# Designed miniproteins, single chains, continued (3), part 57

Each design is a single chain, and the fold is of that chain. pLDDT is the mean over its residues in the fold that is shown.

## One batch from the design tools (miniprotein)

Design m10092
Fold by ESMFold2-Fast:
Structure m10092 (fold): chain A 96 residues (1-96)
Amino acid sequence: DALEYFEKGKEYFKEGKYEEAIEYFEKAIELSDELHPLTIEAYLNIAKVYLKQGKKEKAKEYLEKAEEILKQLPQDDERIQYLRKKLEELKEELKK
């Protein structure tokens, strides 16, 4: 279940287990549709993990993956608007 792996990724991230967090977010992506909000949110969470590690170039790669998917999705969907806002917040963190 993609959601189960995604939730476990969040748990590892909260524990500071960054490598395991990334592994489980990638498993969630593998089991989810490319255009699914869960896939986008998993890419954003991987970027957040890399930002916590100071790996700005890796974080940027995953933010760009999320942005490319978001360009293909409706502007008037509330969940998609939330994910776009989260992307912009993480892009601001990348500049610091």
Scores: mean pLDDT 87

Design m10093
Fold by ESMFold2-Fast:
Structure m10093 (fold): chain A 91 residues (1-91)
Amino acid sequence: SHMSVDELMELLKEKDENGETLLHKLAREGKAEELLKLLEKVLEDPKYHPELKEILEDKDKDGKTAIDLARENGHESIAHVLEGVKKKLEE
């Protein structure tokens, strides 16, 4: 609530020792509510859309995106939402 969207974007770009971002972890773990809340905040301002697109295209050390991890872990609804967001950002 007191984190700015700029600060949130910095956290979303941060990669752990496995090359995973927060979106990778939320997608793999099936944390749909948390993931949707983050996406809604970022999508409110078009200036963050290019960075969000880059984050959705970011690959972990195994070459997997957040969308890939959602699918591999059986979270098809999350994968569908992330693909829909990515497609809109590509226009």
Scores: mean pLDDT 84

Design m10094
Fold by ESMFold2-Fast:
Structure m10094 (fold): chain A 92 residues (1-92)
Amino acid sequence: SDMTKAAAEKAAKAGEKAGGKGEAEAEGNVVKITLTDMSPSAMAAALAGAGGAQWQGAEVETKAKGDTVTVTLRAPSPETAAAGAEALAGSL
């Protein structure tokens, strides 16, 4: 939904403040946030932020490869996905 996409974009921008570039994708109940061009310290900060976030019942997968961190959030509803993305934004 449009609300889920807006929440995902907010989380990507919050992650971008840790360093690098942020991009967000949202479709139905799934949010994917990709942070690229990250320094090692920025990657550590982003991974710590994602690991500390309250996901509101969503399933979370975090992957780091090279200078890229990808956080995938899969929720039971679009509303829960949006709430999870907002929580992630507050933790990054």
Scores: mean pLDDT 73

Design m10095
Fold by ESMFold2-Fast:
Structure m10095 (fold): chain A 82 residues (1-82)
Amino acid sequence: EETKKAVEEIKKLGERWKKRLVEMARSLGASDADIEEIKRLIDEGTEKAVKLAEEGNIPEASAVLTASILRAIGLLIDKEIA
């Protein structure tokens, strides 16, 4: 049950960050392609983190999700630079 809770928390965190970053990207005038790439990065990171959490590797799952979020943020920053 603890593993199931960790999985649900990872999914919620991934969805929360995906929504936040997509809203920020749209407000900054990002292209549909850039927005889809942000969604893809978060979705892939969330999927990998869920798998790791199901295996009991909760710290690694958290690290993977965090890395995916940071990569998506980096993409957003790169697209804003003139």
Scores: mean pLDDT 82

Design m10096
Fold by ESMFold2-Fast:
Structure m10096 (fold): chain A 107 residues (1-107)
Amino acid sequence: PPRRPTPEELRRAVELAEQAVKWAEKSIEHAKKGDYENAAKWSEQAASYATLAAYLLGRDELMEKAREWGEKSVEAAKKGDYQNAIKWSEELKKIAEEILELARREL
């Protein structure tokens, strides 16, 4: 069975996931403004924090999704692809929110 997270790891996962959600929201806001350089920067931060939070929870599938959707968000932003930069940043936000909810439900 996967290793059960400690209460300290759960508290850290919550904090990291909360920051990941905030960074993903900033990425979406900057992409909507056509500020793709900052959109890419905030998506990279969001993906990093979401990936680490998922790792602390022992959730490999969520860790891989955070990494993949983060990469897609950053690449779309670097290309100036308005629709995909927003789409993948919104998916990254959703996975960060899922990780956050999971961490909060663990006791």
Scores: mean pLDDT 86

Design m10097
Fold by ESMFold2-Fast:
Structure m10097 (fold): chain A 55 residues (1-55)
Amino acid sequence: KKIEELEKELSDFVKKYQAEIRAARAAGDRERYRKLVEEMTDKVIELVKKIKEAK
C-alpha cells in the first residue's frame, strides 16, 4: 500500500529536518531556524493528509 511508502518518506524527512533545525539553533541562525521549522511543519501536514486520504 502507498501508506507504508508515505510513512517511510515522512519518517526520513523529519529525521533530516530535525538535524538541520538543531544545527541552525546551535549556530544562533534564527531566520534559518524559522524557515526550516515552517517548511518541516508544512511538509509534515501535507504528508499526514496524504496518508489519511490513502486510508
Scores: mean pLDDT 79

Design m10098
Fold by ESMFold2-Fast:
Structure m10098 (fold): chain A 75 residues (1-75)
Amino acid sequence: DEKLKAGKEAFEAGDLLKAREYLESVEKKDAETYTEEGKLYYRIGDLAKAKEAYEKALELDPNNEEARKNLASIE
């Protein structure tokens, strides 16, 4: 998804507002999209939303190692 790619690039560049805009605008969110949203929310300090995003990623892909590790770190 082009919006997921743009969101990841904005996040890595430190543009958290653009990262959020792109990631929230992804129409069909897959596990990767939710994992990136979790990383974004964690970075801005919204641990509740980060946890929710990682849990959604694991619902779609229980083998998502990044989401699993990051979720464990905020419990």
Scores: mean pLDDT 83

Design m10099
Fold by ESMFold2-Fast:
Structure m10099 (fold): chain A 97 residues (1-97)
Amino acid sequence: KVEEYEKRLKENPNDASAYIELARAYLEQGDYEKAKEYFEKAVKIDPSNPLAYRLLAEVYKKLGDEEKAEEYMKRAEQVSKGIPLEDIEEFREELKK
């Protein structure tokens, strides 16, 4: 199973789905550091996929970082609703101060 996803990434290094599946395999094995690394790669390749943010939140929860877990869950909800993460409400307010 892992070898199949590694082959996919060798053929297409920008396959966000393959990174998600690799990261999930490591998460199930308890290798939270590798899971985090691969989910972060998936988010970088496809920042519009809410699944990657939800799974990254789960990894941070397993690592004991509840603050980061909540942050990524919020990002997953925003992405799921089609709201751009870089459309910063705070930035818009600062321009009017």
Scores: mean pLDDT 74

Design m10100
Fold by ESMFold2-Fast:
Structure m10100 (fold): chain A 80 residues (1-80)
Amino acid sequence: SLEELVRAALDERGLPAEFLPFLVRLVRELELSPEQIGPLVDIVKLLYDRGYTVQDFEDFYNSNPESTLEILRILIESRM
């Protein structure tokens, strides 16, 4: 399932399980293929390692969802 693929990507990278619902939502909204899930989680993990929380990500997304999705798509494509 999509949830299982995202959970595996989080576990592999050491990202907390509380990110799972947010990342599953992003994968669906961005219409990501399975090979793009890893790159998305890598981007989120880079910011998490710098002290950003799941709440920080949700706040950024809720403030400007369209621009957030556009920026994430560009970043994911740049890592492919």
Scores: mean pLDDT 86

Design m10101
Fold by ESMFold2-Fast:
Parts: sequence; structure tokens; C-alpha cells
Structure m10101 (fold): chain A 59 residues (1-59)
Amino acid sequence: MDLEIGKENLKKGIKHYLEGNYKEAAENFGKAAEHFGKAGDDRGKTLADALKKIAEREL
């Protein structure tokens, strides 16, 4: 299910971000945004897109 896959990728992104793995965090947040978009979860997509940009700023 795209919503569930989005949530799992969001969790992985957060874990990587907290560990300082910003590239892996950005990749997982990007995957989360894609799956939230496919699920029609506009709020989830917006959040994941924002977190991806934050992780990319750390690079």
C-alpha cells in the first residue's frame, strides 16, 4: 500500500537524519514523498518533500 510504504520510508529517513546520514535521509524522504503522492496524501507528500530539502541542506 503506497500510504504504508510512504510511512516506512519516512521512518527510515528520520532514522538516517538522526544518525547524520543526510544523503540516505534525503533519498528515503524522496521515496516517502513519491509514495504519499501516489496515495493521494498531499499532507504526507508536502511533509516528506520539506524533510528531503532539509536533509539536502546538510550536504
Scores: mean pLDDT 85

Design m10102
Fold by ESMFold2-Fast:
Structure m10102 (fold): chain A 120 residues (1-120)
Amino acid sequence: GPPARSVGVVVPARDAAETLEAAVLSALAIETPAELEVIVVDDGSTDGTLEVAEELAKRHPVRVVRIPDRGIGAAVEAGVAAAADHDAIVIVDGGAPAADAAVIRAAAEEGGIRLGAPAP
């Protein structure tokens, strides 16, 4: 398809306080002409994940969506709905230390919805 102008990177996160910042910042550091936004979906975390996500949203193009421990499928659905204004969507694992740069670049080049890392 045509290149995407914007990519929404959906990061479902549950008890990921130690890894979330690295995952978000690695996604935002990817070299692409597309505008990147990260949508963090906090699925009822109790370890400080929400506080990390809210702090990132103050300084970076990050949106925070909260759901009350409904599982990964509900977190992905909420994140994709929040990213619906983007030309392409990538779903990554919030527990991963780095986002999959190749998948984000492919989404920017070809559009569509893509999985960047296995969701738990």
Scores: mean pLDDT 77

Design m10103
Fold by ESMFold2-Fast:
Structure m10103 (fold): chain A 66 residues (1-66)
Amino acid sequence: VEERVPELVEKLFDEDPQVRIEAAKEIGSLGPEAREEAVEALRKATHDPDPQVRFAAGQALAAIEA
């Protein structure tokens, strides 16, 4: 799980918005377990130029903070 979180954090800043959306969704599905490694990157992703990425990052933040 920890090895997967760093890879997903890298994908949050991929050139492809679809990759960024999938990374945020997958981090969210990991729940509070991903919080410490992903929370800062997800907060940055909430300022992403793509509105779908911003939405996915916000959903993931809600999931990992719960």
Scores: mean pLDDT 79

Design m10104
Fold by ESMFold2-Fast:
Structure m10104 (fold): chain A 71 residues (1-71)
Amino acid sequence: DEEAEKLLAEAAKKLREGLAALEKGDIQTAREYFEQAIELAKKAIELSTDPLLKALAERVKEEAERLLKEI
């Protein structure tokens, strides 16, 4: 699960970077970061054998998908 944990951390980082870009009105950059967060979270879900890590990755994926749908 070390690789899945790293992917989750990167997904969360991309989600935060997307939110920062959105606050600045940079919709294109925000969209790119949210898409990256979704892909990284999906990989974390696939590689994880830990139910808690999988649930956290699913939350990051859902939040990024929700934000991407709004822009």
Scores: mean pLDDT 88

Design m10105
Fold by ESMFold2-Fast:
Structure m10105 (fold): chain A 86 residues (1-86)
Amino acid sequence: SKKEEAKKLLEEGNKLLNQGKYEEAIKKYEEAIKLDPENAEAWLNLGRAYLELGKYEEAIEYYEKALKIDPNNKEAEYYKELALEK
């Protein structure tokens, strides 16, 4: 299913993010979001990759998308505040 494919892409993106391969992680997260745009974790981790690249405005936009999907996501709230301090 599209959701199963999106989950696999999200997991591949997370592995790349942990390796510091931020641009490659972004590509995987973008493909995951294309297949499942309501996955708050994918938006959150896309934002984290942009934050690591110093792209703070884009990171904030993606954290806001994650919070729109999951308003109680404490991790997205935390990283958004961190990006706003830059």
Scores: mean pLDDT 89

Design m10106
Fold by ESMFold2-Fast:
Parts: sequence; C-alpha cells; structure tokens
Structure m10106 (fold): chain A 56 residues (1-56)
Amino acid sequence: SDTVLRVAAHDTGLSVEEVRELVETYEKDKEKGIELAKKLGLTPEQMESLVKAYNA
C-alpha cells in the first residue's frame, strides 16, 4: 500500500521509491535485501520495523 510505504519512508529517512525497492528486494531475496539495507545505512531494528509496516 502507498500509505505504508510513505510511513516507512518517513521512519527510515528514505524516499518512497527506495523503501519500495528495499522491501521488494527483501521479499525476493532476503540476503540481497539485507545487503541493500546496509548500503542505505539502515540498522537491523529499522529493517525489522520496515518489514513489519509493509506486511501489517
């Protein structure tokens, strides 16, 4: 949902497009998703919050 992506973008400091790419990458390949999160400067806690927000 667009609203979930906007909330997650605000919480992580990323753009909506970056959040969408990160979540889609994580859902397809968790290892790649974690690598992308690290590259974007996310903590494990931020990544957990992002995945929870998207799947809620």
Scores: mean pLDDT 76

Design m10107
Fold by ESMFold2-Fast:
Structure m10107 (fold): chain A 94 residues (1-94)
Amino acid sequence: MEKQMLLGVAQVALASSLTVLKKPNADKETMKEAAELLEKIVEQLKPYVDEETYERLEEEVERLKKAAEEGDKEAAIEAVQRALDILSEEEEKL
C-alpha cells in the first residue's frame, strides 16, 4: 500500500536525521533541516492519517521548529524521536 511505503521512507529519513542531530557538530542549521524534513513528511502523510495522528505529528513539527530557533539540540532530538514513535504506531495499524 502507498501509505505503508510512505511510512517506511519517512521512518528511514527521520532515523537518519536523528543520527545527524546526535553528532557533536549538529547546529541550528542541522535542526532547521530536520524541521523542514518532518514538515514535508507530515504534509505527505496528511491524506493517509486520521485527524488525531495528524495533530500529534503537527505538534512535533512545531516543537522541532522552536528547538531550531532556540538552538535546543535535546528538544530537537526528542521531537524527532516522538515523531518516529507516532509513525511506528501508524505502521502497526496496517
Scores: mean pLDDT 86

Design m10108
Fold by ESMFold2-Fast:
Structure m10108 (fold): chain A 81 residues (1-81)
Amino acid sequence: LEELGEKLFEKGKETGSSSDYTLAGVYYLQAGNYEKAKEAFEEAIKLDPNNSSAWYNLGKAYEKLGDKESAEKYYELARQN
């Protein structure tokens, strides 16, 4: 899962695809690498601020890292985008 996340992160970097970065982040979350998941979702949002899935999953990553305040903020942004 982490290797798949890394491959998709590199693909997103090459193609500028918000969807590839979002999928990379999902695989990093499943692998338990919450810091890399956060980084991937942040890159997805930079490319497409309307990517509700990336905002929601960024909230999940922050929640897993113990940052409940940031998680709540990003869940709210996901609802609005």
Scores: mean pLDDT 83

Design m10109
Fold by ESMFold2-Fast:
Structure m10109 (fold): chain A 118 residues (1-118)
Amino acid sequence: AVKITESGGGTVKAGGSVTLTDKVSGVDFAKSGVGWFRQRPGEPREGLAGIDAGTGGVVVSLSAAGRFTASVDVSKSTAYLHMENLEVEDTATYYFAVGEAGSKTVYWGEGVQLTVVE
């Protein structure tokens, strides 16, 4: 069975930083794509970043560019979203997704709540 272990949410002050960590088991991580999405209160879900773990290819949305850095450690089957200079508007539920290349199945994490306060 696929298991995603998430950490790094909670409450943080504006101007601070946080790293969301997603450890994956039950997939071939080196042959997988991973992605991060968020849903802000009253807003639709938006894509933030994606990585092909096999190639290291990274894409980052315009809203995430410059403050958010996505990375993977293939040897640990772990993905990281590092978020700097947090703004109150970064308050959202953050979702992680993983899927093996060539598979139609995508696995989603439960979601991590981040609250940014002044």
Scores: mean pLDDT 84

Design m10110
Fold by ESMFold2-Fast:
Structure m10110 (fold): chain A 68 residues (1-68)
Amino acid sequence: PEPGEEVEVRGTVVAVSGNRVGIQPDSDPSKILILEVLDPELLAELKKWKPGDRVTVRGRVLGTVSLG
């Protein structure tokens, strides 16, 4: 996905900070997507998420980190 694109991603939570989440996608485990969550209901769910949780999240792509 490109920066600024809204996507739905299924994967593993790496980190949560405010309205942002780092997700390792099931489709490409060599990357971490940094997503901005805009949905108020999903923002409430972010408070419950911890690293290692398996989730589906929809948000705006802020960036991507390659793990090698």
Scores: mean pLDDT 78

Design m10111
Fold by ESMFold2-Fast:
Structure m10111 (fold): chain A 100 residues (1-100)
Amino acid sequence: MEAVERAREGARLGEEAARRAESEAARLGGEAAARGGRLAEEAAERGAPLAPEAARAALGGARAAEAAARAGAENAAANAAGAVAGIGAETEGRLALRAA
């Protein structure tokens, strides 16, 4: 019966850790995206009438950096989920080997 309480406490701590990691990743991704957007707007506002293609290329680069930042955050979340799944699989493997 004490095992049920320990499982609930472990789940609560895991939930808090996951929530903090998710919040931190979202915050960093949001900051990177906001900076990219700001730099693109500043470049567009300054306007180089003699180089409109350069301004367009800079905007394209900023959007690509924003997309890369989002992809990075998604990859980090997937890697964390994969690590947790790996631990689960290893535990099940050890239990199966012990039972055999």
Scores: mean pLDDT 58

Design m10112
Fold by ESMFold2-Fast:
Structure m10112 (fold): chain A 76 residues (1-76)
Amino acid sequence: MEELLEKTTSPDVREQARALKEIYEKYGLEATREAVRRFVEAHGLKPGWEDDLVTAIETLSVEELERFLRIALENS
């Protein structure tokens, strides 16, 4: 878990997307919510992004999630 959390702060947005998706797939929804809270805090995003990020991680491919994260980061 901790190694994946470190990857969510990577300068590579694709690596961030892969790490968040892997947290969801290996550790489930509650772990994903915690990872998203840390992601939001680490990148200075507004709390309103948390629910949208969780849904994106559940429903999108890694490539689609990377695009979503770029939009979120540009609007922080």
Scores: mean pLDDT 82

Design m10113
Fold by ESMFold2-Fast:
Structure m10113 (fold): chain A 69 residues (1-69)
Amino acid sequence: MLSPLERRILELLAEAPEGAVVSQRQLAEALGVSQAAVSRALRGLAKRGLVEIVPGKGARLTPEGRALA
C-alpha cells in the first residue's frame, strides 16, 4: 500500500484540475514537509505509474493515480 505521504500527495493532486502540474514546492508547502520528502514520494509514485514527473515543473496524476486518490 501507499505510504501516508504518498496518499496525501495523490489526494492533493486530485484536487487540482485534470492534467494540472503541481510543483514540488507547492506540494511541500501544502503538506508541511520538505521538498526532499516530496521528491522521494513522487519518485515512488512515478515508479508505480500513479504520477508523471514533469522536469522543472512538478507532477501530475495519471489515470491510474486518479483512481486511487
Scores: mean pLDDT 81

Design m10114
Fold by ESMFold2-Fast:
Structure m10114 (fold): chain A 61 residues (1-61)
Amino acid sequence: GPYAEKAKEYAEKAREALRAGDSEGFGKYGQLASEYAEKGKEAGDEESAREAYEYAHQAGG
């Protein structure tokens, strides 16, 4: 779902910030990744939400 995708994107940015020695970016993106991961869990069945979103868009919106 959208929360899981955002969590994944921010986790990847946090990893790159860590490799670059950017402690500020690592902290910022790490916190955002954690927040979106928690929102995804609280939203319940993210997989069902993702499938519904894909069906709506594949059917022409």
Scores: mean pLDDT 67

Design m10115
Fold by ESMFold2-Fast:
Structure m10115 (fold): chain A 70 residues (1-70)
Amino acid sequence: SEADELLDRGLAALAAGDYEAAVRAAEEALALDPRNAAAWALRALALERLGRHEEAARDRARAEALIAEA
């Protein structure tokens, strides 16, 4: 799916150290499906690497809540 392609792109960006690109890919995936727990988790990981710890913690909590609902 388009969301899966965006997640793959974001994970590749994260691995390459392009944390801003990883955030953008996660945001595009969330625009397609705001219940995509993997996209929330990806954005949390990228934000943590950017030092945006409070935003990362909120995104992680959202991902965990969505996984618990599944």
Scores: mean pLDDT 89

Design m10116
Fold by ESMFold2-Fast:
Structure m10116 (fold): chain A 75 residues (1-75)
Amino acid sequence: MSTEELLEEAERHIREAEEALRRGDVEAAQRHLDKAGELLEEAIRNGVGTAENVERLMELGRRYAALRREVEAAQ
């Protein structure tokens, strides 16, 4: 999987986690965040390479961290 594909899949899981939290489904949000975290780590290992990928990784990492804190606060 390319870095671009990894970041796209991570973004999809972040969106699913946001939607799950809006529904109050903390368990579903946690599962999606776990997958997003794995994909973001893989993207870093695979090499970010471009300025566009760096910016996207930073945005997704920020959203991931905020959602992770929200899930932890809800438990």
Scores: mean pLDDT 86

Design m10117
Fold by ESMFold2-Fast:
Structure m10117 (fold): chain A 95 residues (1-95)
Amino acid sequence: TITVTQSPASLTVKEGGSATLNCTASGSPPVRYFNWYKQVDGKLYLLSSTSSSTGSSTLTLTNLKPSDSATYYCKARASASTETAWGPGTKLTVV
């Protein structure tokens, strides 16, 4: 079973600032792929798809706008498997 953690759980950033969101996957089978999603009004929008050999992924958002306020989810996938796991989400508030 794959376990995904996201940090921080929530953060507040001023408009024009930057935010770094972290995702770590552990367990078995080994995680190779990460997708980042932005949730708006219950719908998930894919932001990025990356591969990782370290079992972690980072999403960096710069030049933040109020429209970037959302919950961001990380989805991890095993290297040669259909097994996936979702992180609990990071809530970003831009003020």
Scores: mean pLDDT 84

Design m10118
Fold by ESMFold2-Fast:
Structure m10118 (fold): chain A 69 residues (1-69)
Amino acid sequence: MAEELVRNGAREAAELYKDTDPELAKRLEQAVEDGNFEEARRLLIEYTRQVLGEEAAKHLEEALDNLRA
């Protein structure tokens, strides 16, 4: 499910960045804990774009959209 993909991605991102960007890590974990799928999805896509570039963000967005639709 798209929610599981977002949750897994957010968890991985939070683990990766908790020492370098604790605010981002905390926000991602909070969105997942609250079951706020839409917020977690937006955060993942935006930060993927910022950190890994636009192509990586587009790939993630397409994968999530394919699971949603």
Scores: mean pLDDT 72

Design m10119
Fold by ESMFold2-Fast:
Structure m10119 (fold): chain A 58 residues (1-58)
Amino acid sequence: EEAKKKLLKLIGEILRLIGDRLELELEEPEPNEEVAAELKKIDEELKKLLEELKNLEV
C-alpha cells in the first residue's frame, strides 16, 4: 500500500517531466545553450525518478 502510493506519485511526476520536456522542445525548437541546459536539468531529474522507481520495485 505504501509502495503503491509512492509508485503512483513517481509515475505522475515522471509523466509531468516528460510533458515539460516535450513542451520545451515544441516551444523552443532552436537548440541553444539555454534550452540545452533546461533539457539537461529535466533529463537528470527523470534519471533520478527512474532510479527511485527501480528501487521501489517490489
Scores: mean pLDDT 75

Design m10120
Fold by ESMFold2-Fast:
Structure m10120 (fold): chain A 84 residues (1-84)
Amino acid sequence: SAVENARKALEAVRAGDFDTAAEYLEKLSEQVSGELAKNIRAAAEALRDGQTVPAAVALHEAAEMSTDPELRKLLREIRDALLR
């Protein structure tokens, strides 16, 4: 599920494994659509390049677009983990 992929991405970010986090965000982007999917994909690309601040910005935009409260919360937690 989208929520499961977001949780796995959060766990990977907390472990410092940005390549694995990018893989789960890419899977998440395939389960959603439109600007939400585009911003999640942008975050995955930024993480592969080691760019944590651009990734956090893209995840912030994705969270604001999400209508699922659990997904929104997880996207915000990934954002916050990247900024620490």
Scores: mean pLDDT 90

Design m10121
Fold by ESMFold2-Fast:
Structure m10121 (fold): chain A 72 residues (1-72)
Amino acid sequence: SDDYDSAVKLGDSYFKRGDYELAAKLYTAAVRLAPNDKQKAEALLNLGDAYEKLGDLKKAEEARKEAEKLLK
C-alpha cells in the first residue's frame, strides 16, 4: 500500500490545477498517512503552500513550523 504517495500525488495534481481546497484536504490526509517524520514534514510543507494560496497565512506558518520540528 502506498496510501501516502497516492495522497501526495493527488494533492499535487489539485494544487497544479489551482484547486487549493482539495489540495489541502489531500495533504492533510498525507500528513496522517506519513510513514516517517521526513515524509510527514514534506506533506506539512505542501499543506503550508496550499494554505498560503488560500490566504490562510496563520495555518501556513503553523504547518511549516511543525515540518521544521520534524526535520531536526
Scores: mean pLDDT 88

Design m10122
Fold by ESMFold2-Fast:
Structure m10122 (fold): chain A 77 residues (1-77)
Amino acid sequence: APSPEELDLEVEVALALIRAAITFNAAKRGKATPDELRETAEWIRELAEKARSRGFTDDAQLLEEVAEELEKIADEL
């Protein structure tokens, strides 16, 4: 069974992906600021480093890709 720390990280990853999806949707509707996109990207990058350090390399890569896309959209706003 996964440890409480592993479950906690998996929950954090899931919530980060949900938050990213909400933020992307808001940006498409003109309801997200560049600062909100960058703040979300920074949080996701920190979580990606945590995931990578614990051996969750696929999750870390996904989070890094999501953060890069958020930063790209922020730069275009």
Scores: mean pLDDT 81

Design m10123
Fold by ESMFold2-Fast:
Structure m10123 (fold): chain A 94 residues (1-94)
Amino acid sequence: MSRREFELEMARGAVAALEAAIEHARAGDTEKAKTAILVAKLFAGLMGNEEKAKEVIELVDKAEEHIEAGDLEEAIEYLEKALELAKETLEELE
């Protein structure tokens, strides 16, 4: 596997984990949403674009903060912003 192929797979992992986090947050399953956020952070940190990885991680940290506060609507907004950045990174790697 090339470095680019690895980074592409990590970006796909981040996208999938963020989509799962949004689905679980919308369902009110905060524990599964938090688990998906943790997985998303791990994939995002390895997706190669350090600046976008940092932005995604900062957005999902804000989402987690709002989940802890019981503000699921605002948490979902941050997760959706993180998903857009992860998708943009994936598209740039293709």
Scores: mean pLDDT 86

Design m10124
Fold by ESMFold2-Fast:
Structure m10124 (fold): chain A 114 residues (1-114)
Amino acid sequence: SLVDEAMEALNDLPTLTPEQALEKAIEFARKLLEAVDAGMPDEEIRRLTYLLSAIVNEAVDKALAAGLITPEEAERIRALSGRLVDAVRNGMPKDEIKQLLEELLAELERALAR
């Protein structure tokens, strides 16, 4: 399941390079976007969103510590991740969740490109 894959990714994150950790965050953000678009049940979307948030926060911490992103970029990514968690927890419309995921993906891809 995607939940099991996300849990394995989170467990592996401490052993990854900052670039690899950002790549994992991008991978699972894309998988969650596809799952939302495919109509995955709300409970599974919620579980995946919490796991994605944990993956993103750890990847951001690694990237910031390595000097790959600025503190301002790190805070922007963390804020988007937090807004995504809040949107899913509060049962916001699918289109709003997708928009937040697309914004998060764009910021993560920008971080990796530098």
Scores: mean pLDDT 89

Design m10125
Fold by ESMFold2-Fast:
Structure m10125 (fold): chain A 112 residues (1-112)
Amino acid sequence: PVELLREAVAAYKAGDYDRAIELFEKAAKSPDPTIQAEAYILLGEVYYKRGDYEKAVEAFKKAWELAKQANDPVLYYRAMKLLAEVYRKLGREEEAQKVIDELNKFIEELKK
């Protein structure tokens, strides 16, 4: 799956969003929740670049849940930050604020 992520990122950087989506979807089938979460974050970023904001929301929500399962605070933070950004792009300010409030609570918990 790591090889699929590297190939998918190369496609994304080249602007080949269709190929990037295909490869990230394959990487998201990994049994490793960390790799799945990373794949969904990157898949969401591709959807965001294409203006498919609702698909980006769905991908970032999946990444957030998988990051929780993986106990990876970096992926958890990144998924929530990106989710809030997409909600703002959609004009869903209340949902964006709720995610930001949850993210701020998470940051405060890390300071314990």
Scores: mean pLDDT 83

Design m10126
Fold by ESMFold2-Fast:
Structure m10126 (fold): chain A 57 residues (1-57)
Amino acid sequence: SEIKELLEKGLELAVKAISIAVDIAIFGATPELLKELDEVMEELNKVEEELKKLLAS
């Protein structure tokens, strides 16, 4: 199911975002960590858009 695959991808990205947030809390908001967070948030937005399209049918 495409919906299941998108939900699994969204969960993996959410876990990655939490991990980056923990790293920011420990090491500070470095340019490298902020770039990684930005990339993960962009991918999460794409997953949300695709899920909304599928659910709106």
Scores: mean pLDDT 85

